# Designed miniproteins, single chains, continued (4): the designs that were tried, part 37

Each design is a single chain, and the fold is of that chain. pLDDT is the mean over its residues in the fold that is shown.

## One batch from the design tools (miniprotein)

Design m13260
Fold by ESMFold2-Fast:
Structure m13260 (fold): chain A 69 residues (1-69)
Amino acid sequence: MKVELSEEDRRELLIRIAYGMEEAKKRGLDPEAVEKALDAWLAQLGITREEVESYREEAKKRYEEMKKK
């Protein structure tokens, strides 16, 4: 299913997905299980993994800033 979002909302969603992957790894979850869960979410949303990866650096920056505080 495709989700119609504004560019800003879509960007925030992709950043949150990337952030959630990093949080799952931090919690000691199996990376393969995290990838499988992500694939299921992306299929439901009609979002490609390339789109998520394009926001990975921005999500990491936000994650590091939140972790500092």
Scores: mean pLDDT 69

Design m13261
Fold by ESMFold2-Fast:
Structure m13261 (fold): chain A 80 residues (1-80)
Amino acid sequence: PTPEQIQGDTAVSLMRMAGSVSLLAIQRTEDPARKAEIADDSIAFLTRLTDRLTKQVPSAAAQIRAEADDAIARIRAVAA
């Protein structure tokens, strides 16, 4: 693989891991107010991470956004 392909795969994996960790934290939080706070903070973090990673690896931008959108949707569902 090219260095660009490795960088793209790494960025996608990082986004997937960030989303999974955020979901786990929310699912393991019992207090509704704290759960909402973690969800809001996680969505803000994933949004900033998406902006940074898509600028660094434009070739993987679509896949990075897809992983972020999926994670954010799941976070919203669990926090509702």
Scores: mean pLDDT 87

Design m13262
Fold by ESMFold2-Fast:
Structure m13262 (fold): chain A 81 residues (1-81)
Amino acid sequence: SKEEELLKRLEEIGKKIKEIKDEKVKAQVMSLARQALRHLLAAQRYEAQGRLDEAERHYKLAVEYLDQAEKLIEEAEKKEK
């Protein structure tokens, strides 16, 4: 499911956060991950209510925040090697 996919992405981000040496980048990634989780939880609530259009909007926002977090992690990894 889309929920399982996004939860897996969030788990992978959580693992990579532990390896980030730059504290400012780490804080930014953590902030983006928190925003992604907030939208994922909102999407789950709307989906449970049968409000599928609202759920889809929040899933899309969660994906956007996850994409931003993953990009920052990739850039940090390249800089640290």
Scores: mean pLDDT 86

Design m13263
Fold by ESMFold2-Fast:
Structure m13263 (fold): chain A 59 residues (1-59)
Amino acid sequence: MIDPELLAEVVEGSMRLMELTLRARYGSPEESAAARAEADALAAEMQPLVEEENAQVAA
């Protein structure tokens, strides 16, 4: 059984990553650089949450 709080965090983080990716592609050069740095940091932060979700699905 997947923890609904964990699922909500993964979904919210994924939506934020999409927003940052769009800013990185279509923003100014400075905004693009900042958005990519934020996306990389958020992806690293979400990695353990995604692994935990996968572990709960596998159990």
Scores: mean pLDDT 76

Design m13264
Fold by ESMFold2-Fast:
Structure m13264 (fold): chain A 92 residues (1-92)
Amino acid sequence: EEKRIERVEKAIEDVTEEAKKISDPNLQKRILELVEEVRRLLKEGAPIDEVFDVVMGLRTAVLLAKSGQKELAEQVLDDVRAEIERIREKLA
């Protein structure tokens, strides 16, 4: 649905803006790189629900990074990366 795509795009924009507020440059860079991978998945026709779940994972990592929970943020980002790779394999 067009409205579902708009919702996911807005969630990606919200995560991107919040990520820019992260003081840890390595966490900020990792999150922004994963945001770009998520945008590519969306353009490649990945299932909207799976893309939205990945975006919610990125949002969780942003919240953890902003609260100074660096190790938990990095773990969530590792899980997000693995899920992105899993989705990409299904699209190939």
Scores: mean pLDDT 86

Design m13265
Fold by ESMFold2-Fast:
Structure m13265 (fold): chain A 55 residues (1-55)
Amino acid sequence: DEQSVKIVANEVNDLMARNNATVQELNEKYKVQDDIRRRYHLDSKTINEGIKQAE
């Protein structure tokens, strides 16, 4: 569970750095939450917690 949150946070931080974008911009344009959920088979609560931990 904690590992899943860290995976999401790392993925979001990497995407933010590569796209020079905020978390909100990535979610709106690329549906990042849905993509992460599908690839890692995580529930929405875990994904949201990971996103909140990302900068």
Scores: mean pLDDT 67

Design m13266
Fold by ESMFold2-Fast:
Structure m13266 (fold): chain A 96 residues (1-96)
Amino acid sequence: HMTEEEKKAYEFIKKYAKEKGINLDDETIRRLARLIVAKTGKFDKEEVEKAFKIYELARELGYSDEEILALIQYALDNGETFESKEEVEKALEKLK
């Protein structure tokens, strides 16, 4: 069951993905919502925007949803952001 903050994150992520033309399955949206809320216990729009940037870059590189979610969790936990495909690849190598 999702908390109220996770539900807010879920609805925002779902709308944000639709506006960006990104097709995410429900489970991926739910997992992203939980990851974003886990850091502070609260929904944060900026963390969603950071997570989507990482998702877009990693998906274009052909990484799986599991790998992308692990990278997003790492970025959120460490206060890092990734601006390029090269930064995403370097970060994923650290997680292996």
Scores: mean pLDDT 77

Design m13267
Fold by ESMFold2-Fast:
Structure m13267 (fold): chain A 100 residues (1-100)
Amino acid sequence: SEKEKKLKVLKELLELIDSNPEAHLTPQQRKDLAVFEKIFPIPEESRPVVAALFVLADKHKGDPLVEKYLARLLYRVIFLNMTPEEAKEWLKKEIEELEK
């Protein structure tokens, strides 16, 4: 179901944020992030969350529902200048709401 896919992705994102996501970037993902950062300035504090989202976007490439959902999460993180701590708190609330 859509709810189950969203829950799985949110839980994967939480785990990845805590696992030093910048260390998981492939050479191609680093290039993609560098190109993206030239157009959309990423606050230094938000970089771990954005890196985690890039790893997940690559992992779930070809799933339109997950791709769209991750894009919305990325937009929110950048637009609100979310720190890893703020992102984790928000993601925990999203998981709680979806588990109702």
Scores: mean pLDDT 82

Design m13268
Fold by ESMFold2-Fast:
Structure m13268 (fold): chain A 67 residues (1-67)
Amino acid sequence: MVKEISAEQLSDTKLVGSGATSVHGTGTAPDGNPVLVAAGPTGGVAKDLATGTQYRMSAAEARAAVG
């Protein structure tokens, strides 16, 4: 089963860094675990730091969450 996440499902989001085509940040997933958020030109991901689970997201959703 593919897990997907939207910007509104992430809480306590913080921008760490950005470039012209990329963003990096942190947040909290719906299960309460800390996540790293990253996006490039082709898409984004939120990686659960406790479980290693990767959630798929669009680049636009990642920018909305942490940018």
Scores: mean pLDDT 77

Design m13269
Fold by ESMFold2-Fast:
Structure m13269 (fold): chain A 56 residues (1-56)
Amino acid sequence: MTQEELAELVKQILNGADVDEILASVSEDMRILIRFVLGEVTDELEKKVEELVKPV
């Protein structure tokens, strides 16, 4: 799997794809990379969205 494929998988997860399904379909090395990228990106996006769309 190339970096290009990895980016597409992360994009699918951000678009609402099932993380577990994607992780199950990839190699162990890719699972580690995807989890790292997903954890960093998703947590940051989730915090941003919550702050913007959740009024006091």
Scores: mean pLDDT 66

Design m13270
Fold by ESMFold2-Fast:
Structure m13270 (fold): chain A 88 residues (1-88)
Amino acid sequence: ELPEVTEEDSLEELRKKYNILAAKVFELFLKTTDGKKLEAIQEAFSHLLEARDVFRKLEAGEISEEEARKRMVEHLKKAIDYLKKALE
């Protein structure tokens, strides 16, 4: 099952959910031969890269923890939406 992401999630919880989603994207990428489903997996991966960049910016002191949580929630939710399309 895919994790649920909420605005109440801590940065630690969001990092754990990011790791779960990254593992799921990799698993599905190896198993998927359908072009439309593969495109959805690639879009999910793109949003995970954006989420990773948010953590990088937080570690560099470029954004606040509140802004990082907001952006992380947005990108992880989009990754989940694309993964759900790949699982159709």
Scores: mean pLDDT 86

Design m13271
Fold by ESMFold2-Fast:
Structure m13271 (fold): chain A 86 residues (1-86)
Amino acid sequence: SLQDARQFAQGVVGMIDNGMPIDTIVQGVRTYFIQHFRQLPSRDDALRWRRLTQRQLRTLLDGRVSQDDLDRILDAIDQGLDQVWG
């Protein structure tokens, strides 16, 4: 849901605010989405969840991280999708 996507994005904000290295956040995001996408009933549900979460991350991380770091975090979700659903 939109609320679940927002909660995940707020979790990433918390990681950044606590000074977690970007590499650690990227790895954690990729691992989370691999496990989460495996639990979804369809590829279409995975694509919807990806879209909602990437939108929330773009909104909440705007100005908090560099564009390069944001792109790496967003790409971690895409890597998770590709690994589970091809």
Scores: mean pLDDT 87

Design m13272
Fold by ESMFold2-Fast:
Structure m13272 (fold): chain A 85 residues (1-85)
Amino acid sequence: GRAVIEEVRRLLEEARPALREVARALLRGEAPAPEAVAAVAALEERITAAIRRLIAEGKPEVAQEVLRLAVDTARAIYEEEAAAL
């Protein structure tokens, strides 16, 4: 529960520069840096694995919280970069 949410929050914060770089590049119609794309892909894999594990363990509510946290974080970064255009 709480420990998983804290770990996911930490992963999202560590990936924040890569998420911001990808969002900025896409908003400007530019190709994102390959290293930023790789970092975002690695984040997606880790979050997807955590969600699948939580569902398998019978914790769908915690899996939903993890998904919401990831989506809300990515959306907020995208909206911040869009507002800066």
Scores: mean pLDDT 87

Design m13273
Fold by ESMFold2-Fast:
Structure m13273 (fold): chain A 83 residues (1-83)
Amino acid sequence: GSDGDALVEAIMYATGFYGMSLDEIAEALGRRFGVDPERVRRLLTQMREGRLSPQETARELSRLAGVSPREIAGAIVEEGRRR
């Protein structure tokens, strides 16, 4: 779905263009939204391994952080740009 596609694009931008690791993305989201970065990292790893779809991962991150999937994707892009 659109939310899953936005999440994948944000991660590809942060990792490919700004050289962020998934651990750095998880730590940045943990700091920004007050959530456990290990929980974020586990979700991102499960998506990378094909155990969760991008859409399911976007939904779970949204539930964990208490914000929209759009806000999460935007936060990932912003954290990449901040480096």
Scores: mean pLDDT 87

Design m13274
Fold by ESMFold2-Fast:
Structure m13274 (fold): chain A 59 residues (1-59)
Amino acid sequence: SSMTQQNLLRDRMVNGLKAALRSGLSFGDTPQQRQQTVRQLSQQTGLPQDQQQQVLDSL
């Protein structure tokens, strides 16, 4: 289903972001800066804005 496909894409993005954080990368000092970084990455993956927020909440 389309929902399953979107969930798989989201999970890949979350795993990538977690791996980057474990490597010592900083997405910003504030939630606002982290949101901006996730938005940029989500634009590359085509995630809608509400799913971008779910990714942020998972970090």
Scores: mean pLDDT 64

Design m13275
Fold by ESMFold2-Fast:
Structure m13275 (fold): chain A 78 residues (1-78)
Amino acid sequence: SEEVERLKELLEEYEKLYEEKKEELSEEQKEKIEKGLELLRQVLKSLEEGKPVDGLYGAVPLREKVEEGKRLIEEGLK
């Protein structure tokens, strides 16, 4: 799906940026990035299982996890 493809590309881009900057990052920055990457991986797995990004499953929107993951990675990469 379009959402799965976009999230895969985003995750690959963030993982590449993390590896490139890893030695320059503080421990706190690494922890934020790793947490954000894990959230995106969890969402990707859910989307691959056929759940929509805007869908509610167990009262938790997958879109909120995407936004939290992106925020953590972007804050860590500052």
Scores: mean pLDDT 76

Design m13276
Fold by ESMFold2-Fast:
Structure m13276 (fold): chain A 78 residues (1-78)
Amino acid sequence: KEEEIRKVLGEAAEKILEASSAEGQIAIMNVLSEAGKVTEESLKKATEAALAAETDPARQAEIRKIYEEAMKKVEELK
């Protein structure tokens, strides 16, 4: 279960990075670097940082969808 949660969080972080602008990617990397690993808390902070840096509504919507889907899967794995 822990390995599956880690995989879901890691895949979500990767997808959010791919969906983000260059500014959003820098913000995400700063949050994750400070956290040292991808956890529910660090992914939430990284997602919030990405959304704050993002100006494109379509990218913001995609980032939110990726995050929400990942959090739903994490809850199912607990």
Scores: mean pLDDT 81

Design m13277
Fold by ESMFold2-Fast:
Structure m13277 (fold): chain A 55 residues (1-55)
Amino acid sequence: SLAERQRQIAGLEALRQQYIDLINQSDWSDEQKQQAIDGIEASLARAKAVLDALL
């Protein structure tokens, strides 16, 4: 359903933001932060694709 899809995507977006905030607050280099953020973005894009296929 559209409502369930939107709810699940909102949850993923909230989790994404929490992780990015933690990374940005870390003592890691800008390069390490960008690599970590890129990895999170790729993983969440795949998760959203799965939700689109299932819901």
Scores: mean pLDDT 84

Design m13278
Fold by ESMFold2-Fast:
Structure m13278 (fold): chain A 77 residues (1-77)
Amino acid sequence: MGRRAVAEAVREFARETPDPEVSERLLRLAEGIERAETSEELARLAREAANLMGEARPDGSHEFSERVSRLLGERGV
């Protein structure tokens, strides 16, 4: 299932982020992603996390957003 992989990717970014507010919000989104019961809810939360990561790290944001999108589009999500 892609939920755990998406959540872990968000947590990894949160650990590397120097902004504690962004880090805390990303960790909350990761928990929401793991608890998502529908693909629609999972996609919504993952998109919010990708947008927040993009604001925190513009130069790497596109590649990271693509990674999250691929995890959501993979079999078993």
Scores: mean pLDDT 70

Design m13279
Fold by ESMFold2-Fast:
Structure m13279 (fold): chain A 69 residues (1-69)
Amino acid sequence: SDLEKKSKELEKMAPYSPPEVSKLLLEHSKALKEGDVDKAKELDEQLRSLIPDILSSVSEQLIAVADSI
């Protein structure tokens, strides 16, 4: 599913991120796997504020998936 693909992409990005950002990426992945769209959006906003440039493309795709539910 699209949510599973997005969660895997976040997990893939985690090892290349600072520890604090890595933790948020893993939490975001869990929220997507659980279908918790509200929590996923909150975490996406936090990640965008911390690393906006490197997550811009992923954020657009995540918003599209969340809004499709």
Scores: mean pLDDT 67

Design m13280
Fold by ESMFold2-Fast:
Structure m13280 (fold): chain A 85 residues (1-85)
Amino acid sequence: DVLDRYRELVRRLFEEFTPEEIRAVGAYASLKLAEDKNDKAMEERARRILATLPPLSPEGQALADELYEVGKEMDKEGVLGVRRP
């Protein structure tokens, strides 16, 4: 149910945060995922975006951490792929 978790987090993001905070949360989560994957191009893009935005609030940081965790789970499952244990 990783997709449902992701969609709920995204809904909360768009409901509770300003447009610039939404950008910062997404960029931070992308940066963490890029670091895990050693994707230097994605890391560079995320860092660029973060450099143009104000620092994350504690709430934004917490949501970004949750998005990062869900993103890791999606990556392990082949994005939207479902596999039996």
Scores: mean pLDDT 76

Design m13281
Fold by ESMFold2-Fast:
Order: sequence, then structure tokens, then C-alpha cells
Structure m13281 (fold): chain A 86 residues (1-86)
Amino acid sequence: DGALRQAQLDLSAKAAEAQLQILELVRKAKETGDKKQALEEIDKILAEFEAYVAKLIKEHPQIRAFAEQVLNQIKNFVNYAKDEIS
């Protein structure tokens, strides 16, 4: 229905926003050498995204497979970003 489609669009938008924020943090960490702040902020972004996904799955159980796939993509991206900073 319309609510499920909107939830999928909102999830995709949130994922794109998270990736852009993480990329900017990686860029700044590489420029400044200040890794600690970037790693802490990346962990906050991931935690907020995980909480958002959990809420969406609770409200729209049919989104679970899609939401878990998107979350796994963000988790993989976070791991890659942390390796880039390290």
C-alpha cells in the first residue's frame, strides 16, 4: 500500500543520507588525521540507522527483508569506511 511504499522510500533516503555523512567523515579524517572523532560519529550514524530500521520493521513487518538488506549494505559500508580511516 501507500504507507509501505513511503516507508521504503524513506528508508532509501535515510540510507543515502547516512552514506554521504560517512563519506564526509572519512574525507575529513584523511585530511586532518583525527581518526577518533570520525570513528565515534560513524558509530553514532550506524546506531541511529539500526534504530530507525528496527522501528520500520515493527511498524511494517513486510519491509523486513528489504530493510535488512539495506542495513547490511550500510554495515558493510561502515566497515569499509573504518578500514579507510585506520
Scores: mean pLDDT 88

Design m13282
Fold by ESMFold2-Fast:
Structure m13282 (fold): chain A 94 residues (1-94)
Amino acid sequence: SKIDELEALIKELGERVREIERLYEEGKLSEQEALDKMKELLLEAVERLKELGVPEADRLRERILAAKTMEEVYEAAKAIAHAARQMIDELRAA
């Protein structure tokens, strides 16, 4: 179901974000390498949201591309998870 796919996306995104954050904090990734990996991950998640019919996907894509700092990519990741949760809530209410 779309709900199961959105829940799986939220879980996978959270796990992969934490792994990149861990590698960055351990000094195994430079800030630029961590930023690039985060942007790649978040763009993959946004394409998946678009396929699942989440209307905010194109705006989230623009936000990811504009991000210049680790704080901004973390905020974008939170926005992606929020949009996915909103879609789950709407699908459950129907």
Scores: mean pLDDT 88

Design m13283
Fold by ESMFold2-Fast:
Structure m13283 (fold): chain A 76 residues (1-76)
Amino acid sequence: TASELFDQAAEALRAGDYETALALAEQAAKELSRSPASEKLASLPHVARLLGAAREADPETAARVEAIVRELFETL
């Protein structure tokens, strides 16, 4: 699920695998972009964990993760 992909992305960020984290976050966002608003809302706790992990990463990676998340919720 998209929530599982966000959780895996957060783990990758904590491990220092930034490329893997960004790829997983982009895939999760793409899956959720085609999902109902209710599913997007259900993903919010997982997105929050990802953003928390991104804040502990380097600034460029954090900014890219934040951009992916903002694009996902642009129409909410």
Scores: mean pLDDT 77

Design m13284
Fold by ESMFold2-Fast:
Structure m13284 (fold): chain A 68 residues (1-68)
Amino acid sequence: EEKARELAREAGREAAESRDVIPTPEQLANISVAVALRVAAEHPELIKPDTVLVEPVREGMEEALKER
């Protein structure tokens, strides 16, 4: 669980760093879902029934955007 959440945060940071424009809250939510699905597909062995990746991805993106 912790490893999957950390990986999701890192993926979120990378997604935010690849953006030249600061996304709106709606765009941020949509990107977070897309990135979370990608992480789950790439690392199915880390995904348990209760694993939630959207929130960690969003946290990672918000942290990266705040760093400017």
Scores: mean pLDDT 71

Design m13285
Fold by ESMFold2-Fast:
Order: sequence, then C-alpha cells, then structure tokens
Structure m13285 (fold): chain A 78 residues (1-78)
Amino acid sequence: SGDIDKAIKLLEKQGMRQSTIDKKKKLMSNNPEIAKLYLKIEKLRKEPVTDKNREELRALIRKLWELEAAVNAKLENS
C-alpha cells in the first residue's frame, strides 16, 4: 500500500534507526491502519496548535500504541 511506503519515508526523515523501521514495516504489513495513523499524526502536527488538535493528537497516539501492542502480541503468539 502507498500509505505504508509514505509512513516509512516519514519515519526515515525523523531519523528512526533502520532496525526500528524494519519492525515498523512488519507491524504496518500486519495492520495497515498503523501506517494511516502515522500519516494522520504527522498531518495534525503541521496544523495550528489548538486544544482540539492537541486532544485529537493524544487520542491518535494512544490508538497507535494500542494497535502496535496488539500486533506485537499476535506476532509473539504465532
């Protein structure tokens, strides 16, 4: 999916280590929603800082952590 490629390019630009990027690729391949969340978080970070945007950003980051944890748990049990 183009979203996975875009999300990986984003993480590379942010200076994420290759070993961590490889793990993120595996997570995104198991759940493409993770890639969409990374892109949505980055888009929101470029918007004006408001209370609404700050709360939305917190919610998206929490959802990202939950989805990554769920995929990791599934991979450990497979």
Scores: mean pLDDT 84

Design m13286
Fold by ESMFold2-Fast:
Structure m13286 (fold): chain A 84 residues (1-84)
Amino acid sequence: MFEVPEEVKEMIAKAARAAKRVGADAQAIADAFYGIAAVEGELATADEDAIEALAETLKEALLEAGVSEEDAEAAAERFKERLR
């Protein structure tokens, strides 16, 4: 299994809390997290396992921030679609 770096998880958690605060939709959330992953270089050689691990981390961070399960799932799916 791919392991997402702790620093990236912290950045995702902060962004998720900000997204919840402003009521961002699933597409905007997915685009923002794509930007974070690209900065860390995770996307340059991302295989299927890395994509799934990043999407799972995004979903969990959104759920912890108080985003609904439906919106968190939609954002994770949008993120995976953008990477494929």
Scores: mean pLDDT 70

Design m13287
Fold by ESMFold2-Fast:
Structure m13287 (fold): chain A 79 residues (1-79)
Amino acid sequence: SAAREARIRAAVEAVIAEFGLPAEFREPLTRALAAMVADGVLSRRAAYTAVALTAKELGRPLSPERREAIADRLVELLS
């Protein structure tokens, strides 16, 4: 739905700002999250996977601790 897509985009913008992520994360992370949300619910594992795959795709490595913090924030924003 348009409302769900808008919520995902808003959550991605929030974590980019809060964690100082490069703007290049915006579109790939939004796509990864949209693909991984099942039945309207984002699991912590799915959020972590989306963050990790996006970082790998962009060649912008993130520590495991930073990936976990971003994933936890995404779950909070999308719950």
Scores: mean pLDDT 83

Design m13288
Fold by ESMFold2-Fast:
Structure m13288 (fold): chain A 64 residues (1-64)
Amino acid sequence: DLEEYLKIEGVGEKKAEALYLYDVELKSKAEIGKKYGISEETVSELWKKYMDYIMKQLKEIVSK
């Protein structure tokens, strides 16, 4: 669901698609980087932002 990734700060449509390919389609960071013209480092940073977002959601559930 691309809408989930679009909720992350600084993630636009292109970056949301990159996250979907990595998370759901299990594509490599190199393959995604080549497809979107971004570095593997950028894909790693996007994944970190997504993990931070998920951890925030989990913390909110646990605190309730």
Scores: mean pLDDT 77

Design m13289
Fold by ESMFold2-Fast:
Structure m13289 (fold): chain A 76 residues (1-76)
Amino acid sequence: MQQAIKLLDQAIEYAKKGDVEKAIKYLQQAYELLGYSEEAKKTKAYLSSIKDKKKAAQEIIDLAQLSKQSVQQKLS
């Protein structure tokens, strides 16, 4: 759990820096660790299809924040 949250935090940090590729990588690792391998594949395909890198970065931040809330709610 804590490791997945740390990976989501790293995805947010890299997205804020404009490193969309690393942000996607950390988001994928977090989803895989949480057991959401199919969601990880679909999310990567979706984010990789966004040609505007600023828009992709914002989507990554939003998804990572939502995922953090979901993980915290299920394990509280």
Scores: mean pLDDT 80

Design m13290
Fold by ESMFold2-Fast:
Structure m13290 (fold): chain A 98 residues (1-98)
Amino acid sequence: KKADELGKELAKTVAEFMKRVSELVPEAAPHADRIAVAVSGAYRDPSKVDEYLKELKEAAEGLIAVAEKHSPQVADEARRLAEEVLKKFEEYKKAIDE
């Protein structure tokens, strides 16, 4: 099923994202944790997927702000990682809304 496959991809993307953030900008761990919690929340309660998407976007902004304090290159990589999670989350949301 499309939603099941996208959910698996999202879970893998979040796992890799968490690992990369811990290597790149460990000070942003609280923001990365919020992203993981938002994704888990959407899995447990799809009716709140819009609320969790908002939380994920806010957490991503916080992550990028921390990364910007290190260097532009670190900020660009953090932004790329956050965008990948957001893209997969929106694909998952679209599949469950259909």
Scores: mean pLDDT 82

Design m13291
Fold by ESMFold2-Fast:
Structure m13291 (fold): chain A 87 residues (1-87)
Amino acid sequence: GKAIKYIKEIIEALERAAEAAKAGDVEATIGHILRALGVCLDGLREGVISQETADLAVEAARAILEGDFEKARECIKKLEEILKELE
């Protein structure tokens, strides 16, 4: 379904953002975060993803920007759990 596609894209973008941030690549980090949040906004606008999914994506993005990779991983895990419940 469309929800599965959006959540997969959000997770992939956040994982790439975390990898870029760990490598010190600020441009790639911002680019991947903007991609994740853009997909999130589209999913919310279409009523396809929940507010909980959006809140987790925003929290993960914030954690990545703050260098809190443990918190980012926890948020991504929760997104993966939501994805599994939809499949």
Scores: mean pLDDT 89

Design m13292
Fold by ESMFold2-Fast:
Structure m13292 (fold): chain A 66 residues (1-66)
Amino acid sequence: SVGEEAKEIGERFVSGEMTFAEAAREAARLMRETGLSPEELAQAAYKAGASEREAAAVATAALTGL
């Protein structure tokens, strides 16, 4: 699901497995494929089980990817 993919971006970025540039690129791809806004993508990650910190990271990456 989109929420699971967004959660993975947040988890990998917060853990240091993914650079901010990579996270922004992946978030931009998900937004293009789904039509979701940065806030909606972050909310989808949170609903999929992302922590508040991971969801905030997704929002920041998505805003940069715009």
Scores: mean pLDDT 85

Design m13293
Fold by ESMFold2-Fast:
Structure m13293 (fold): chain A 99 residues (1-99)
Amino acid sequence: MEKEKEEKAKKEFYKILEEAAKTRDPEELLKYAEKLEELAKQLGKGAGETALLAAGVARGLAANIREGKKGADPGLTEVIRYAVETGDLAAAARRLLEL
């Protein structure tokens, strides 16, 4: 039962990360942040922590765009892309903590 919920949440997490990595629209970024925060409760452990970190990044990027600050951390965008490309949530979480 729990494995099925986790599997579905992981697929949704990767889909949201892929879309978040492609957008520079602050409204879309906030929408993805809300979805990531919801998924974090279903993922648990390191995957849930990665989802919360990604949500925080999306919110921060949206705020920076709205304030006209060109300087959203490009490393955080690359970590999101890495998570989507490799499918390794634990490696993505580690890279987020090292940035």
Scores: mean pLDDT 65

Design m13294
Fold by ESMFold2-Fast:
Structure m13294 (fold): chain A 95 residues (1-95)
Amino acid sequence: NAMAEARRHLDRAAELSTKASNALKQGKYDEAAKYFEEAGKHASRAARLLGRDDLANKIEETSKKAAEYAKQGKVDEAMKYLKEFNKLLRELRAL
């Protein structure tokens, strides 16, 4: 069931986004970037399973930007993209 698989990916993406936020706040920038990249992969897979390639592409770009800023220690910019990422997760759950 594609819906059940998408839900599991969304739950994992949400868990990883929380881990990324915590890592950023602790100054663990490389760890935060890895969590952002992994969260993006799970969320984009969920979007594609739900037939929303448009959202998958936006999620991929958003998580990539969050990871880039996290690696640079630009916490405020990384958190801005994390908030956008979480908004996209909520949009997918509303489907």
Scores: mean pLDDT 90

Design m13295
Fold by ESMFold2-Fast:
Structure m13295 (fold): chain A 81 residues (1-81)
Amino acid sequence: MYEEAYKRGYELGREDVSLIEELKDDKEVLEAAGEAMGEHGKKFVRILEEKLPVSSEEFGQEGLEAVKKAIEEVLKKKKEE
């Protein structure tokens, strides 16, 4: 459902640890989001692999919003496939 993708994207932007653990175990989703995000995506995947918090300070405000949108789109596609 879209609600699930929205929740994950929103919580990711707020450094929700449980969401980070869920996305970390879904490498396919992380790789697709990283590829779609280019430089921001690679930095995002690295932070998750090192179990570091994902914050606007690391990506800047625009980068974090782009990460949330990319995650929402990838999760929605995976859920609806």
Scores: mean pLDDT 52

